# Designs tried in a protein design run: designed miniproteins, single chains, continued (3). Part 67

Each design is a single chain, and the fold is of that chain. pLDDT is the mean over its residues in the fold that is shown.

## One batch from the design tools (miniprotein)

Design m10316
Fold by ESMFold2-Fast:
Structure m10316 (fold): chain A 108 residues (1-108)
Amino acid sequence: MEELKKRIEEAIKILEENKDDPELAIKKAVSLLQDLEDDYDVVKDIKMYALLRVGLVKIENGELDESLREELEKDIKEITEKLRKAGKLAEELAKKLAELAEKLYKKE
């Protein structure tokens, strides 16, 4: 768990230092965590949370069908509970990653 904690802290720092380049920030943070996905389910949950929130933005933009909204919202609630149980760092990383990913699709 020490290695996971360090990598999550580094990923958060990368997202904060590269806020002005969301695409680069996300690429660097995801790359840093990629080798931990097979060992730690929380890494998959963090990435899934960001993907599900981007899915809602794509529905608002007309890129995904409205019929998917209820399923995405249900999945977001489930993943949010898993992240809360995983701890504060996992919640913070998931939130920051999702916010930057949403910027890429909403164009602010």
Scores: mean pLDDT 82

Design m10317
Fold by ESMFold2-Fast:
Structure m10317 (fold): chain A 67 residues (1-67)
Amino acid sequence: EEEAERLRDEAYERLRKTFPVDREQALKIADELAERLVELGYPESKAASIATGLLLRAIGDVLDEEL
């Protein structure tokens, strides 16, 4: 769980910096997070949900800063 939290935190910071300048790379970061969560024993559906939720959260936070 702690390792999964660290992976999510690292992915979130990467997504916040990457999404505004390279959307394709941001999608790859989300995919990488999902793969790593599956390696840690998360079900594929849960890993994908976590990665997608984190991506959407990062996008929302970036857009809120533009307003």
Scores: mean pLDDT 78

Design m10318
Fold by ESMFold2-Fast:
Structure m10318 (fold): chain A 77 residues (1-77)
Amino acid sequence: MSIDELLALGEQYTDLSVQYLLKGDTKSASKYTSHSIGYYLRAMGEAIEAGDDKGLAQVTALTKQASERLDKATKEV
């Protein structure tokens, strides 16, 4: 699986987690947060193994964005 595919899955699960947090379903949100973290970590590992500095920067930026989105959604509940 490509880094772009892993990042797309990470973002998809982050979106699901945010949606469930805003609905007050913390159990489903926690499940989807775990999945998103797994995909971001895998994307980071792939970028490091490939020596892809550009890919590593993209993974870092999207992981930070996901963390900020989840933190904001959690504080609104």
Scores: mean pLDDT 83

Design m10319
Fold by ESMFold2-Fast:
Structure m10319 (fold): chain A 78 residues (1-78)
Amino acid sequence: SEEERRLARRMEHLAFLALYTDNEEEIKKIIDEMAELARRMGHDEVAALLEQAKTLPIEEAKSRILEAAHRLRDAVEA
């Protein structure tokens, strides 16, 4: 749907913002917003992956953030 495509684009934008920061608190806030968007789209598994990313070192968290955004994009485009 158009709403799902809009939310997926928001997810990709948030993932992009995460790449620009090395601040742990900012990354956690981005993860929280992305997890909420994933839940709204019915992708609880992606939300869980994002919640786990909060416990990881910054570089691993960024990797999980990108993976979550890509998984949501692929699900919407399927």
Scores: mean pLDDT 83

Design m10320
Fold by ESMFold2-Fast:
Structure m10320 (fold): chain A 72 residues (1-72)
Amino acid sequence: SLEEEARRIARSLTDDPVERYVAAQVALLGLEAGLSPEAVREALARGLKDARGQSFAAVAATMRAELERARA
């Protein structure tokens, strides 16, 4: 399922349970939009690296921005 793939991507990016939750939600949006698992993982990795240590809302927003760049 796309949900299991999203959780797999999230687990590959971080061991923090809250970061995994946020990343899985954003990954699911990318997969539902038709992006490949590899493109989603790369976009989320960039967003997490850039926003790590900020609020979870900021992390999610940065990850979503990277997904929109990958989609365009």
Scores: mean pLDDT 86

Design m10321
Fold by ESMFold2-Fast:
Structure m10321 (fold): chain A 72 residues (1-72)
Amino acid sequence: SKREKALQAFLKTVSELYEHRLEWTPEQQREFIEKKIEEIAKELDLSPEEVEQLRAGGRGVLDALVNEQQLE
């Protein structure tokens, strides 16, 4: 389904973000995930509601990474 493909693409994006977490600034991490969400939305023709779900997930991931950097 479209939703399943969007979720899988998002999880791949999160995996790439995590691999580069020590190399990228928080600003670069945010830019990367926002760009990838836009690409996924365009490719899969996602509804505004589906895009908002991906953005909410992206914010959660970025918050978790910022917390990890502060603890290290």
Scores: mean pLDDT 78

Design m10322
Fold by ESMFold2-Fast:
Structure m10322 (fold): chain A 82 residues (1-82)
Amino acid sequence: MKVKITLPDGKEVELELKESDSPKEVLEKVKEAIKKYLSGELKEKAIKYIDENEDKFLALKDLSPEEFVKVIMKGIERYLKG
């Protein structure tokens, strides 16, 4: 399935997810999208945020891959604003 996400720089990108993707696989797909479409300090900060919060994200229960992506992206947005 394709999920549209808004990156911290305002770019909209489509992320290709499988319903069978594990939380770790979803997290890696988000990181790869950030590496591909973001550059410079925004990329570095977003990746650092994901890496520092990996345990918290992987502890989330009963989320679909699409819901999990939305939680990660919302977390990044809040981190970069604060």
Scores: mean pLDDT 81

Design m10323
Fold by ESMFold2-Fast:
Structure m10323 (fold): chain A 86 residues (1-86)
Amino acid sequence: EEEKRRLIAEAYRKLAEAFEAVANGDLDTARKLIEEASKLLEQAGLPKDEVARIYTAAMVRAVAASINPEDAIEDAKIYRELAEKA
């Protein structure tokens, strides 16, 4: 269980870093980090449909936030809080 929680925390930390990259206009790095996060969530044993939902939501928000950098900063903060709760 502790290993699972650690993987989930790492995944959400990567999502936070992805949105920090979006805020800096680095969409290539953001995409890689979102993909790495989804793999960590799958390794943690989350159902595939839940991993797909988190991945899709992150990708959609990354595209939207690329136009509005303030949204990217807020999303990064949310993902960091999720990492701390894991």
Scores: mean pLDDT 85

Design m10324
Fold by ESMFold2-Fast:
Structure m10324 (fold): chain A 111 residues (1-111)
Amino acid sequence: SPLEELLRRAGFSEEVIEVALEARPEVRAIVEKYKDKPIEDLLIALRELARELAKKYGLPEDDVFDGLLVVALIELVERGILSVDEAVELARLLRLPESAVEALRELLSSL
């Protein structure tokens, strides 16, 4: 899948990639619930999900959050909630690795 290839190019571990892909329905539900709310509310909900999944799978919380954030940013752009430039800027502000930011920009520019 293009998303799986993006997450590998971004340098995520296979375990984080698997968790992020399996959590796509939950991330989509968060985007739907918070689409008309401030982005900070969506990010809080996403961080809570990352915490639960990190605890469940024994993975670093920040790595899980970064993986879920990539999934959420793609969903936000596909739904027209954020522009490509807004999603890339938010990724940088939230300190995604540069490899993840570059891979995300390439994927979003092909939507």
Scores: mean pLDDT 88

Design m10325
Fold by ESMFold2-Fast:
Structure m10325 (fold): chain A 84 residues (1-84)
Amino acid sequence: ETLTFSEEEQKILDLIAQAKALLDAGRDVANLQKAQAHVLQAFEIRKEAAKKAGLPQSVLEQIEKEIEEFEKVFAELIAEVEAA
């Protein structure tokens, strides 16, 4: 099967690229918060795409766990920048 680039996949890549650009511009609290929002939106699109594709519940649970781990990491990074 030929893998076709989906609209959802393109949106995910665009959101990740925007998050990376924000982090590259400066790791201040505002940029970290905006980058976090973009990455969380990318995870939400990925989760919805997985549901539409009929992927197993285990895949959805893995995505949710990745979201929780990501939120924790970003919260810690934001706290470190705020403390500096």
Scores: mean pLDDT 76

Design m10326
Fold by ESMFold2-Fast:
Structure m10326 (fold): chain A 87 residues (1-87)
Amino acid sequence: SEEKIKELQEKIKELTKFIIDLVELDKKDPEAATQRLRKYIIEKGLLSPAEAKGLTLAELYQIVNDELSRLSLELVKERQKLREERG
């Protein structure tokens, strides 16, 4: 599970950086930020193109924040399991 912990850490780091970059883009160009976030959600399989169509930037942010929370919880569980295995 050490490999799975590293994989989850990398996914969380990538998603966190994406959100930070997106928030900076939103300050300059909200329409470009909305398009970028929608594309990311579709490419990651979080929503279908049909489901993502017509969602607001705020609704798209909620989906990505929910995914970050899911990954963070999975990391906590994997770390706990590794500690129990190590004694």
Scores: mean pLDDT 84

Design m10327
Fold by ESMFold2-Fast:
Structure m10327 (fold): chain A 80 residues (1-80)
Amino acid sequence: MIVVEREVEAEEGASAPLIAMEVLDEFMEENNLSALRGRVLADGEVVAVFGSGAVFPLVDKLPAGKHKLTLEIDEAVKKK
């Protein structure tokens, strides 16, 4: 399992799933990945799960301010 931490600043009414997807997309791009299975946590709580058969995002909004996002990767597939 790979663990990646990011600090993000959320505006009032910020979408937790959108922020989680942005962090996921950034990690995939910087690591040349086409697919992965894993989850994103905000301040230690799971906000989204990714992969085949993935669960819907569990949290819809983040409070305004700084949050610690943790990306936990169980499996990854490299791009061609």
Scores: mean pLDDT 72

Design m10328
Fold by ESMFold2-Fast:
Structure m10328 (fold): chain A 77 residues (1-77)
Amino acid sequence: AAELQERIDKLEERVTEISKQAVAKKDGETLLLAAVAAGLIMGARILLSLGDYETAERYVERAEEVIEQAEKRLEES
Protein backbone atom coordinates (compact mmCIF):
# COMPACT_ATOMS: atom_id res chain seq x y z
CA ALA A 1 0.00 0.00 0.00
CA ALA A 2 2.66 2.56 1.03
CA GLU A 3 4.93 1.56 -1.90
CA LEU A 4 1.98 1.85 -4.32
CA GLN A 5 1.23 5.37 -2.98
CA GLU A 6 4.88 6.39 -3.58
CA ARG A 7 4.69 5.03 -7.17
CA ILE A 8 1.51 7.07 -7.78
CA ASP A 9 3.18 10.26 -6.42
CA LYS A 10 6.20 9.76 -8.72
CA LEU A 11 3.95 9.16 -11.74
CA GLU A 12 2.05 12.41 -11.01
CA GLU A 13 5.40 14.29 -11.04
CA ARG A 14 6.25 12.74 -14.44
CA VAL A 15 2.79 13.57 -15.89
CA THR A 16 3.20 17.21 -14.75
CA GLU A 17 6.60 17.46 -16.48
CA ILE A 18 5.30 15.79 -19.69
CA SER A 19 2.28 18.13 -19.77
CA LYS A 20 4.48 21.24 -19.39
CA GLN A 21 6.77 20.11 -22.23
CA ALA A 22 3.83 19.10 -24.48
CA VAL A 23 2.12 22.49 -24.00
CA ALA A 24 5.41 24.36 -24.68
CA LYS A 25 5.89 22.33 -27.91
CA LYS A 26 2.16 22.51 -28.86
CA ASP A 27 2.26 18.68 -29.06
CA GLY A 28 -1.42 17.71 -28.77
CA GLU A 29 -0.78 13.96 -29.15
CA THR A 30 1.68 13.91 -26.22
CA LEU A 31 -0.74 16.05 -24.17
CA LEU A 32 -3.50 13.47 -24.85
CA LEU A 33 -1.18 10.68 -23.62
CA ALA A 34 -0.52 12.74 -20.46
CA ALA A 35 -4.30 13.15 -19.97
CA VAL A 36 -4.83 9.36 -20.33
CA ALA A 37 -2.07 8.73 -17.76
CA ALA A 38 -3.64 11.29 -15.38
CA GLY A 39 -7.00 9.47 -15.69
CA LEU A 40 -5.36 6.11 -14.91
CA ILE A 41 -3.59 7.64 -11.87
CA MET A 42 -6.92 9.07 -10.62
CA GLY A 43 -8.49 5.61 -11.07
CA ALA A 44 -5.62 4.02 -9.11
CA ARG A 45 -6.12 6.50 -6.22
CA ILE A 46 -9.88 5.76 -6.11
CA LEU A 47 -9.28 1.98 -6.15
CA LEU A 48 -6.60 2.31 -3.44
CA SER A 49 -9.06 4.31 -1.27
CA LEU A 50 -11.59 1.44 -1.69
CA GLY A 51 -8.99 -1.19 -0.69
CA ASP A 52 -8.79 -2.76 -4.18
CA TYR A 53 -5.00 -2.94 -4.18
CA GLU A 54 -4.73 -5.49 -7.03
CA THR A 55 -6.75 -3.37 -9.51
CA ALA A 56 -5.01 -0.17 -8.29
CA GLU A 57 -1.62 -1.79 -9.08
CA ARG A 58 -2.80 -2.69 -12.62
CA TYR A 59 -3.88 0.93 -13.17
CA VAL A 60 -0.44 2.12 -11.96
CA GLU A 61 1.29 -0.32 -14.35
CA ARG A 62 -0.84 0.91 -17.27
CA ALA A 63 -0.11 4.56 -16.35
CA GLU A 64 3.64 3.75 -16.35
CA GLU A 65 3.33 2.31 -19.89
CA VAL A 66 1.48 5.40 -21.18
CA ILE A 67 3.98 7.76 -19.48
CA GLU A 68 6.90 5.88 -21.10
CA GLN A 69 5.21 6.25 -24.51
CA ALA A 70 4.72 10.01 -23.94
CA GLU A 71 8.35 10.48 -22.80
CA LYS A 72 9.63 8.55 -25.85
CA ARG A 73 7.45 10.71 -28.13
CA LEU A 74 8.93 13.90 -26.60
CA GLU A 75 12.47 12.53 -27.15
CA GLU A 76 11.68 11.75 -30.84
CA SER A 77 9.89 15.10 -31.52
Scores: mean pLDDT 86

Design m10329
Fold by ESMFold2-Fast:
Structure m10329 (fold): chain A 66 residues (1-66)
Amino acid sequence: GPPSGVDVKLTRLGPRTLQADILYNGELIATLTATGPDDPATALGAALRELAVQVREKLRELGLLP
């Protein structure tokens, strides 16, 4: 699961695009977006995988993940 005090909220912004809002102790600290390929069968899955990488990198940058 996420580190203590961290919550990640996902929002679909479009047919290929997902947004992650990162909250720490209920405070919004970052918003990230990822867009998948122009292939409707795989776009959201690819966007989610990319967004997961971006969230991990952002949490590391902010000192919330080792």
Scores: mean pLDDT 83

Design m10330
Fold by ESMFold2-Fast:
Structure m10330 (fold): chain A 120 residues (1-120)
Amino acid sequence: APELSAEEFAALMRAAGDKAVNVAVRVRDDGRLEVSVYGRDGTLLKRTVLEEQDPEKAIAAIIEAMKEVGATTASLALEASDAGVALAKALGVEAPAGVPTTILVELKDGELVPVGYVLN
């Protein structure tokens, strides 16, 4: 997926409208992975905690959460962590290590397809 400008990223999220959500993926102090899904107004819609920092399980949890809330588009905010880097790589994004990255993804035929990313 290409690196996007902040303006391009914002335009794509606006185009998705009510079908767009913001997803934050973070490592908890206990080592578990937290996936939080927010509406565009910042309201928490769903939170899932995974026992393992497995990028494939994280992707599956994101897909499930998006389906449950009826979203087709998501901004995935990833921490500058080993788990965040692994998740970006699993989605086909070669983000620099140690840089927080937000990936724009679309849910197509049950798969997360990366559209682009921004570095934070």
Scores: mean pLDDT 85

Design m10331
Fold by ESMFold2-Fast:
Structure m10331 (fold): chain A 69 residues (1-69)
Amino acid sequence: GALAAAVADVRAETEAQRKKAIENTKKSLDVFGASEELKEKSIKMTEQYFDDLEAARVAAVEAAGAAAA
C-alpha cells in the first residue's frame, strides 16, 4: 500500500544520503591527514546520526499513516 511504499522510499533515500555522507567524511579526513582512530570514530558518529534519522523519518511516516486511517 501507499504507507509501505512511503516507508520504503524514506529508507532508500536515507541510505543513499548515508553512503554519500560516509564517502565525503572519509575523503575530508584523508585530506586533513586524520588518524585511523579519528576516521573510525567520525564514521561511527555519521552512521549513528543516519540510524537515528531513518528511525525518526519512518516513525513520522507511520504516524501520519495512522492519523489518516
Scores: mean pLDDT 84

Design m10332
Fold by ESMFold2-Fast:
Structure m10332 (fold): chain A 89 residues (1-89)
Amino acid sequence: SIELVNRLIGLALRAIGLELDLRLAYERKDLEEAKEKLRELEELLEEGRELLEEAERRGDEEEIEFARKVIELIERAVEKAKEIIKELE
């Protein structure tokens, strides 16, 4: 549905914004801010997984593929956040 796709786009845009915030936290050596951005990214990942389950129940292959791509984008952002936190510790 257009609503599901719009929600997935919203998650992707929020993840991109959090990656920018995470880069700024890294430049400022702000460990607590980096940890907060990781928490927000993990929340987006959970939301993305719920939307994937919804797409799978609907059986729309294009929506399923798009949901998987959005989840991969968020998972990559989570991995970057964990690397940054490890470097700042």
Scores: mean pLDDT 89

Design m10333
Fold by ESMFold2-Fast:
Structure m10333 (fold): chain A 98 residues (1-98)
Amino acid sequence: MQEEIEKVAAASLASFDATLEKLINHPEATKEMILAALLLKVINEKILKEGLTEEDLELLEKKAKENPDDPALALEEYLRELGLEEEVEKAREEAEKL
């Protein structure tokens, strides 16, 4: 069961990462959309390398509820609590270069 879920998750995350890359390179993408996509890529990389725990999902839900009008800020706060502040800063820098 776990191995089947991991295979489906890995395939889904790889497909989603490819979609995020297309969004980042889209001529109509806003800086805010690019930032959100880059932050989602960081989350995808973490899940692929370290897995996803129930505690990770609960933390993400909590941050989303605390930031209902700003999903990018919710993702940034989630990643910072996971110790990924450096990756958040890199995402911000890449979004600003556009």
Scores: mean pLDDT 74

Design m10334
Fold by ESMFold2-Fast:
Structure m10334 (fold): chain A 58 residues (1-58)
Amino acid sequence: GKAAAEAGAAGGREGGAAGGPEASRTSQLIMKNIGLSGMPAEAARALGFKQGREAAAE
């Protein structure tokens, strides 16, 4: 529904739409490979945020 779309669309965060599932998923795979990598949620968000910024800006 609309409520879910509003929360999921931007998530009230730049990483929600930009780096949520896409970059976060990649970071999670890397983290699991290392065991418990130094790949915090913030690092994953930075990666996704940069990518979403490029797509959203266009």
Scores: mean pLDDT 49

Design m10335
Fold by ESMFold2-Fast:
Structure m10335 (fold): chain A 96 residues (1-96)
Amino acid sequence: SESFLKSIEENLQQALSGITDPALQARFQAVSDQTLRTLRALSRDPNDEAVRAAFRALLAQLADLETELAKNNSPLETLVNVGVVLLALSTFHVST
């Protein structure tokens, strides 16, 4: 769904805007870009196992970044935005 992709993109962009550490911001931007590309690929072929494996790896990377953001005293709003994305993506993964 394009509306789902746009919602994920908006939450990722909002989370990124709350990250003040340049190295962490760069890592988050890279993972966000990969996540959006992978979701678009899944929208074209939901049964592509290579794309599904990439999606699972990105979920793990986002979860690791959320942990690092929490340890670096990132704003609660930033953590909530990442959490919303993780919950949405996990629900998508479990349903297929």
Scores: mean pLDDT 79

Design m10336
Fold by ESMFold2-Fast:
Structure m10336 (fold): chain A 96 residues (1-96)
Amino acid sequence: LTPAEQAAAEVTLLLIDAVLGAKYASTPEAREVFEKVADLLSKAANAAEQGDFETARKYLKEAADVARQGAERMTGEDAEWLKRLAEKASELADKL
C-alpha cells in the first residue's frame, strides 16, 4: 500500500468504529454525535486517499473535537466510546 492508501485505511477503520457507535447509541443525541463524527471521518478518508494530508488532518481534528465535546454531554458507554474515537482521531492527525 502507498502512504496515502495506508492513511486512508486507518481513517476508514475509525469511520467504521463511529458508524457502529451510531448504530448502538443509547440515545438520539449520542447517535447524532456519532453520525457527525462519521461524516467528518469520511471526509478525512477521502482527503487521505488523494494524498491531501493537510485536509485529512483538518477533518480528523474536527472529528476529535466533536467526539470530545459530545462525550462531555453523555454518560456510560456512549461517552467512553466517543472519548476513544477522539483520542484515536487526534493521534492519527499527529501521525500524518
Scores: mean pLDDT 89

Design m10337
Fold by ESMFold2-Fast:
Structure m10337 (fold): chain A 61 residues (1-61)
Amino acid sequence: SAEVAEAYKNLGNVYFSLGDLDGAVRAYQEGLREAQNIQDAATRDKLVSILAGNLKAAQNA
């Protein structure tokens, strides 16, 4: 789950850098869904924070 959340974060970052904001939003949303299911609270909270921030940035671009 953490590895999958990281993969979606990286995919979203690629879409964002290419100007594909719709692609970035979808990738960050999937990453956030995966991150919220991580059992380790520290890892979960860190990835949720990063992905939620990236999602908000993509939505407001």
Scores: mean pLDDT 87

Design m10338
Fold by ESMFold2-Fast:
Structure m10338 (fold): chain A 85 residues (1-85)
Amino acid sequence: MEELEELARRAAEGDEEAQERMVRLIEEDKERAIELAAIAAEHSGEPAILGIRAVYAVDADKSQEEIDKARKKAEEVYEERKRKE
């Protein structure tokens, strides 16, 4: 968990290495990508925004439908995390 939060924070700050790491995680594991997007949104205070940025930064040619689904799932994970607070 701490590694995901640290990666999301660094990527949001413009760390190229962290962004590349998030890209790799997104490509290998969609569930982990959604979790990262939710964590990144928590740090920015805006649900799914950083997740959408990560997808766009990695592959601008991604299907809009795929981006929309990722955003929706990231928002659900973000809401679930907020409930625990």
Scores: mean pLDDT 59

Design m10339
Fold by ESMFold2-Fast:
Structure m10339 (fold): chain A 90 residues (1-90)
Amino acid sequence: SPDAEAALAAVEANGEAAVRLWRETRDEAEALAAVEGFAAAARAAVLHGADPAKVIELAERLLRRLRELGAAEAVLRRVEELIEELRRVA
């Protein structure tokens, strides 16, 4: 579906933005806000009929990249909570 493809692209773009923001600022509050933007995009993608497995894969990739960059525990925990939420609706 074109709407699902656009929604998945928005999830990926929000993930890239969250990684860039953490890399540039190291600010926990700004990173949490970016992760909430990613979460909103992820929920929207599932509602638009995107494959939940693909959305989970993007969230797991975000978690891995943030962990590799030494993101704050609260930021990593928020992404982990989103992954658990997405797995329950898959």
Scores: mean pLDDT 89

Design m10340
Fold by ESMFold2-Fast:
Structure m10340 (fold): chain A 77 residues (1-77)
Amino acid sequence: MGEAVQLIGEGGGAAKRGGALREVMPYIAEALEALLNGDLEAALKYLEKLAETARKYGVEEAAKYFEKAAEVVRKEL
């Protein structure tokens, strides 16, 4: 859990630097809430959406952090 939360934070920082923070913030909130509630399937869904959204807005660095967070969550399913 701590590793996924850290990767989400780094992805958010990259999205802020790339100008896409507003677009990813709602999904960051949803992913963190799902992780706090132990809903790993919902967390994975939102992390995949985060990676797609970051990539759509041209912030590949953020997408890679969200993909790494999704991999961490998937290993705990």
Scores: mean pLDDT 86

Design m10341
Fold by ESMFold2-Fast:
Structure m10341 (fold): chain A 95 residues (1-95)
Amino acid sequence: MEELEEYIKKAEEYAKKYLETKDEAAREKAFEYALEAEILAIRYGLLSLPSDPEIAELYERIREGDEEAIERYRELARKHRKEGEELERREAAAA
């Protein structure tokens, strides 16, 4: 749990820096630390199983220490981030 708390703290620090400076590198680091914290939380069983059966299967495999499942989860989270950034840019352009 100490590693989880450290990653959460770093994610929050970089997210705060991004909000203050709009530094894209800080945003990327915040995402990286948040992703690693989330993976550790899944591994420690701190997160409930999601309603999506495909993601729920990845959660269970991560809990078993499946490195392939961990890597697939990172890829899905990275894709989700890109989709979120595109949505944010679209909303900013519409405003």
Scores: mean pLDDT 77

Design m10342
Fold by ESMFold2-Fast:
Structure m10342 (fold): chain A 55 residues (1-55)
Amino acid sequence: SRSEELSRLVEEGTRISMQLLKSSGTKADQLHAELKRITREIAELLAPLYEKIEA
């Protein structure tokens, strides 16, 4: 279900955020990229719940 997939992505995002607190340089850049990907996937999962709201 979408809820299960969303929950998994949120957990992954939290884990990456925790690692980011202890990271710098190249590793931090990689973690930022992963967090960005997860954020996009979450937004995509939630998109059908919103009517088009583009400004």
Scores: mean pLDDT 77

Design m10343
Fold by ESMFold2-Fast:
Structure m10343 (fold): chain A 63 residues (1-63)
Amino acid sequence: ELEQLQKEIKALQQEIDETVQELARASQAHDTGRVRELQARLDALKAKLQEAERRLAEIQSKL
């Protein structure tokens, strides 16, 4: 489970980077609907990353 969690953290970091780049493009294109969608997605990804990091710390503290 620790290895799986670290893998998930890496995947989330990559997806955040890709979403940030996509958000910049949508913003430049004045696609307000896409910008809103990508901002919501970015918030969700950051929340998942924070939770995964918290869970990683919790598992390590119980080991």
Scores: mean pLDDT 82

Design m10344
Fold by ESMFold2-Fast:
Structure m10344 (fold): chain A 92 residues (1-92)
Amino acid sequence: SPRLQQKLERARKEVKERVLKAIDKAISMLENDDDSEFAKRVREAIKEYYGPDADPLEVLKRIKEKIENGDMTEKERELANRIVQIFELEEK
C-alpha cells in the first residue's frame, strides 16, 4: 500500500533523527568530561561492546558518521539503539 510505504519512510526518518539526537548528546557530554548517570551509562555501554580500552568519544564519532552514511554494522546499530534507550530513560 502507498500509504503504508509513506508511513514506513516517515518512521525511518524519525528513527534516524532520534538516534542522531541521542548520539550528539552523548558526544557533547563526554567532550565536557561529564560524570552524570547518562555519561556513565554511555561509557559502560561502549566498554561492553568495544572493551575497556576503547575511546568512547572516537567510537561515538565513528557511529555518527556511519549513521549519516547509512553503513552501520550490526554491532554499531545495537550500541546506537542502547544509547537511545539510555538517553530516553534519563530525559524522562
Scores: mean pLDDT 80

Design m10345
Fold by ESMFold2-Fast:
Structure m10345 (fold): chain A 67 residues (1-67)
Amino acid sequence: SEKEIEELEEQLREAIAARDKERLVSIVNQATDLLNEAVRKGADPKLILRLQELIVRGVRAIRALVG
């Protein structure tokens, strides 16, 4: 849902600020599950794009922590 995406976006900001790799991995996995569900049910393309962007941001943050 739109609310779940907003909550994940807020959690992502918090995890980036905390430099919490385990939390970032968890958020990316949860966003990936939501993306798969959104695609299966033919959700709004705007929500699909938001989930894709969230995953990209999360992966970049993880890579920045690894070096």
Scores: mean pLDDT 86

Design m10346
Fold by ESMFold2-Fast:
Structure m10346 (fold): chain A 81 residues (1-81)
Amino acid sequence: EPLASPAEAIEAARNFVAEVERLLAAGDLEGARNLVALFKQEVREHLPAEVAARVEALLDRLEAGEISPAEFLAGIEAIMA
């Protein structure tokens, strides 16, 4: 569904984190990477450009292994506050 508000964006990010953690626990690193790419597209389409850029920076750090999924979610909540 389209991300129409900060609350919906936070919920989408929470669902995204849960699915990424599930895929990583299953050893599906390629599936996790594909999910990150899809979430980047959704962010670009549905969030304001300045907010989308900040979320994409966190997604890039998550994909690079620089932050955990939990740290990513905390960063999203801070951006959306």
Scores: mean pLDDT 76

Design m10347
Fold by ESMFold2-Fast:
Structure m10347 (fold): chain A 107 residues (1-107)
Amino acid sequence: SSTVDQLISLIHQLKSLGEKAVEYALKGDSFSADVEVGMMLIVYGVIKSLIRKNKYPKEIITLLEEAVKYFQEAVRYALKGDSEKAKEYLEKGKRLLDEAIELLRRS
């Protein structure tokens, strides 16, 4: 459906914003990292609203919320200079977004 395609596009935007936030954080650019995290939270809010309005499974919101938390944790580790943990948490968040997309396609 058109709504599923829109949601998948927004989830890909969420993934891109998380990746950029971690990239800036790894470079020590905390201001740019915070901007990308802020944009990520706005996009997440839009996705959450659309899922609720269209009555998609609430489990998708749970996956997205967990992914956002992992991206925030990845940024935190990146700012501390722990690039290994930053990458680990980034990959965990990305996997949860991929699960959310597959659940949307099957809904």
Scores: mean pLDDT 91

Design m10348
Fold by ESMFold2-Fast:
Structure m10348 (fold): chain A 60 residues (1-60)
Amino acid sequence: MTPEQVEALREAFREIAADPGLTDAEKVKAGRELVERAPEFTSPEEIRAYAREIIEKLKK
């Protein structure tokens, strides 16, 4: 991954960790899914979009 993709991944983890609407178990699940799918992404924007998608799904 590029340095920009690594920074986007760090930002995504911080966003997940800071979200008051997620339980600790949901945060672990979101982080795991993000790490597993991160190699499939070609841009920092895709990483950020996927992280937000995971958070939105877990909050429902």
Scores: mean pLDDT 78

Design m10349
Fold by ESMFold2-Fast:
Structure m10349 (fold): chain A 96 residues (1-96)
Amino acid sequence: SIFLLMHVMAISAGALVAKNQLQKGKLDQAYQQLQAMVQDLDNAISRTTNPEVKAKLQQARDILQDVLDNKASGQQALQAVEQVIELLREVQRLLL
């Protein structure tokens, strides 16, 4: 679906914003962005019928939720966001 692809691309843009905020030590803004991304990922997961896409979106969602639940350090949050960026790139390739 082109709509799912566009939605995933928007979430990817949000991940890059979060990465930039974490690199600048703006933890509160970064964590707000991660919360928004989890909600967007939950919406994307509910709208996909492709099991491979769903599994990768669920992995990305779980990584971000773990960061939020455990109040991860900025360094741990940055590593998690980088993993999520790679998962979202894989999802975009599957949706092409």
Scores: mean pLDDT 88

Design m10350
Fold by ESMFold2-Fast:
Structure m10350 (fold): chain A 71 residues (1-71)
Amino acid sequence: MMDYIIVGVIGSGEIREKFKYLIGKTVREAKEIIEKEGYSARIKAFSDELAVMVVRDKNGNIVGVLIARKP
């Protein structure tokens, strides 16, 4: 089953550089990678075509947002 694909990263220059390798991966793959690195990742679908993954540190602070869309 086709999942949403990461198409962009929103955050500081360092966060954008760190997570740019996730562009082209599914939200499921990106979530596993981010959680393995010690972050919290939550997916929020806005429509059938658009979702975001909000990335938080251990203190609950938002450090970045991954933009995803249906392939």
Scores: mean pLDDT 80

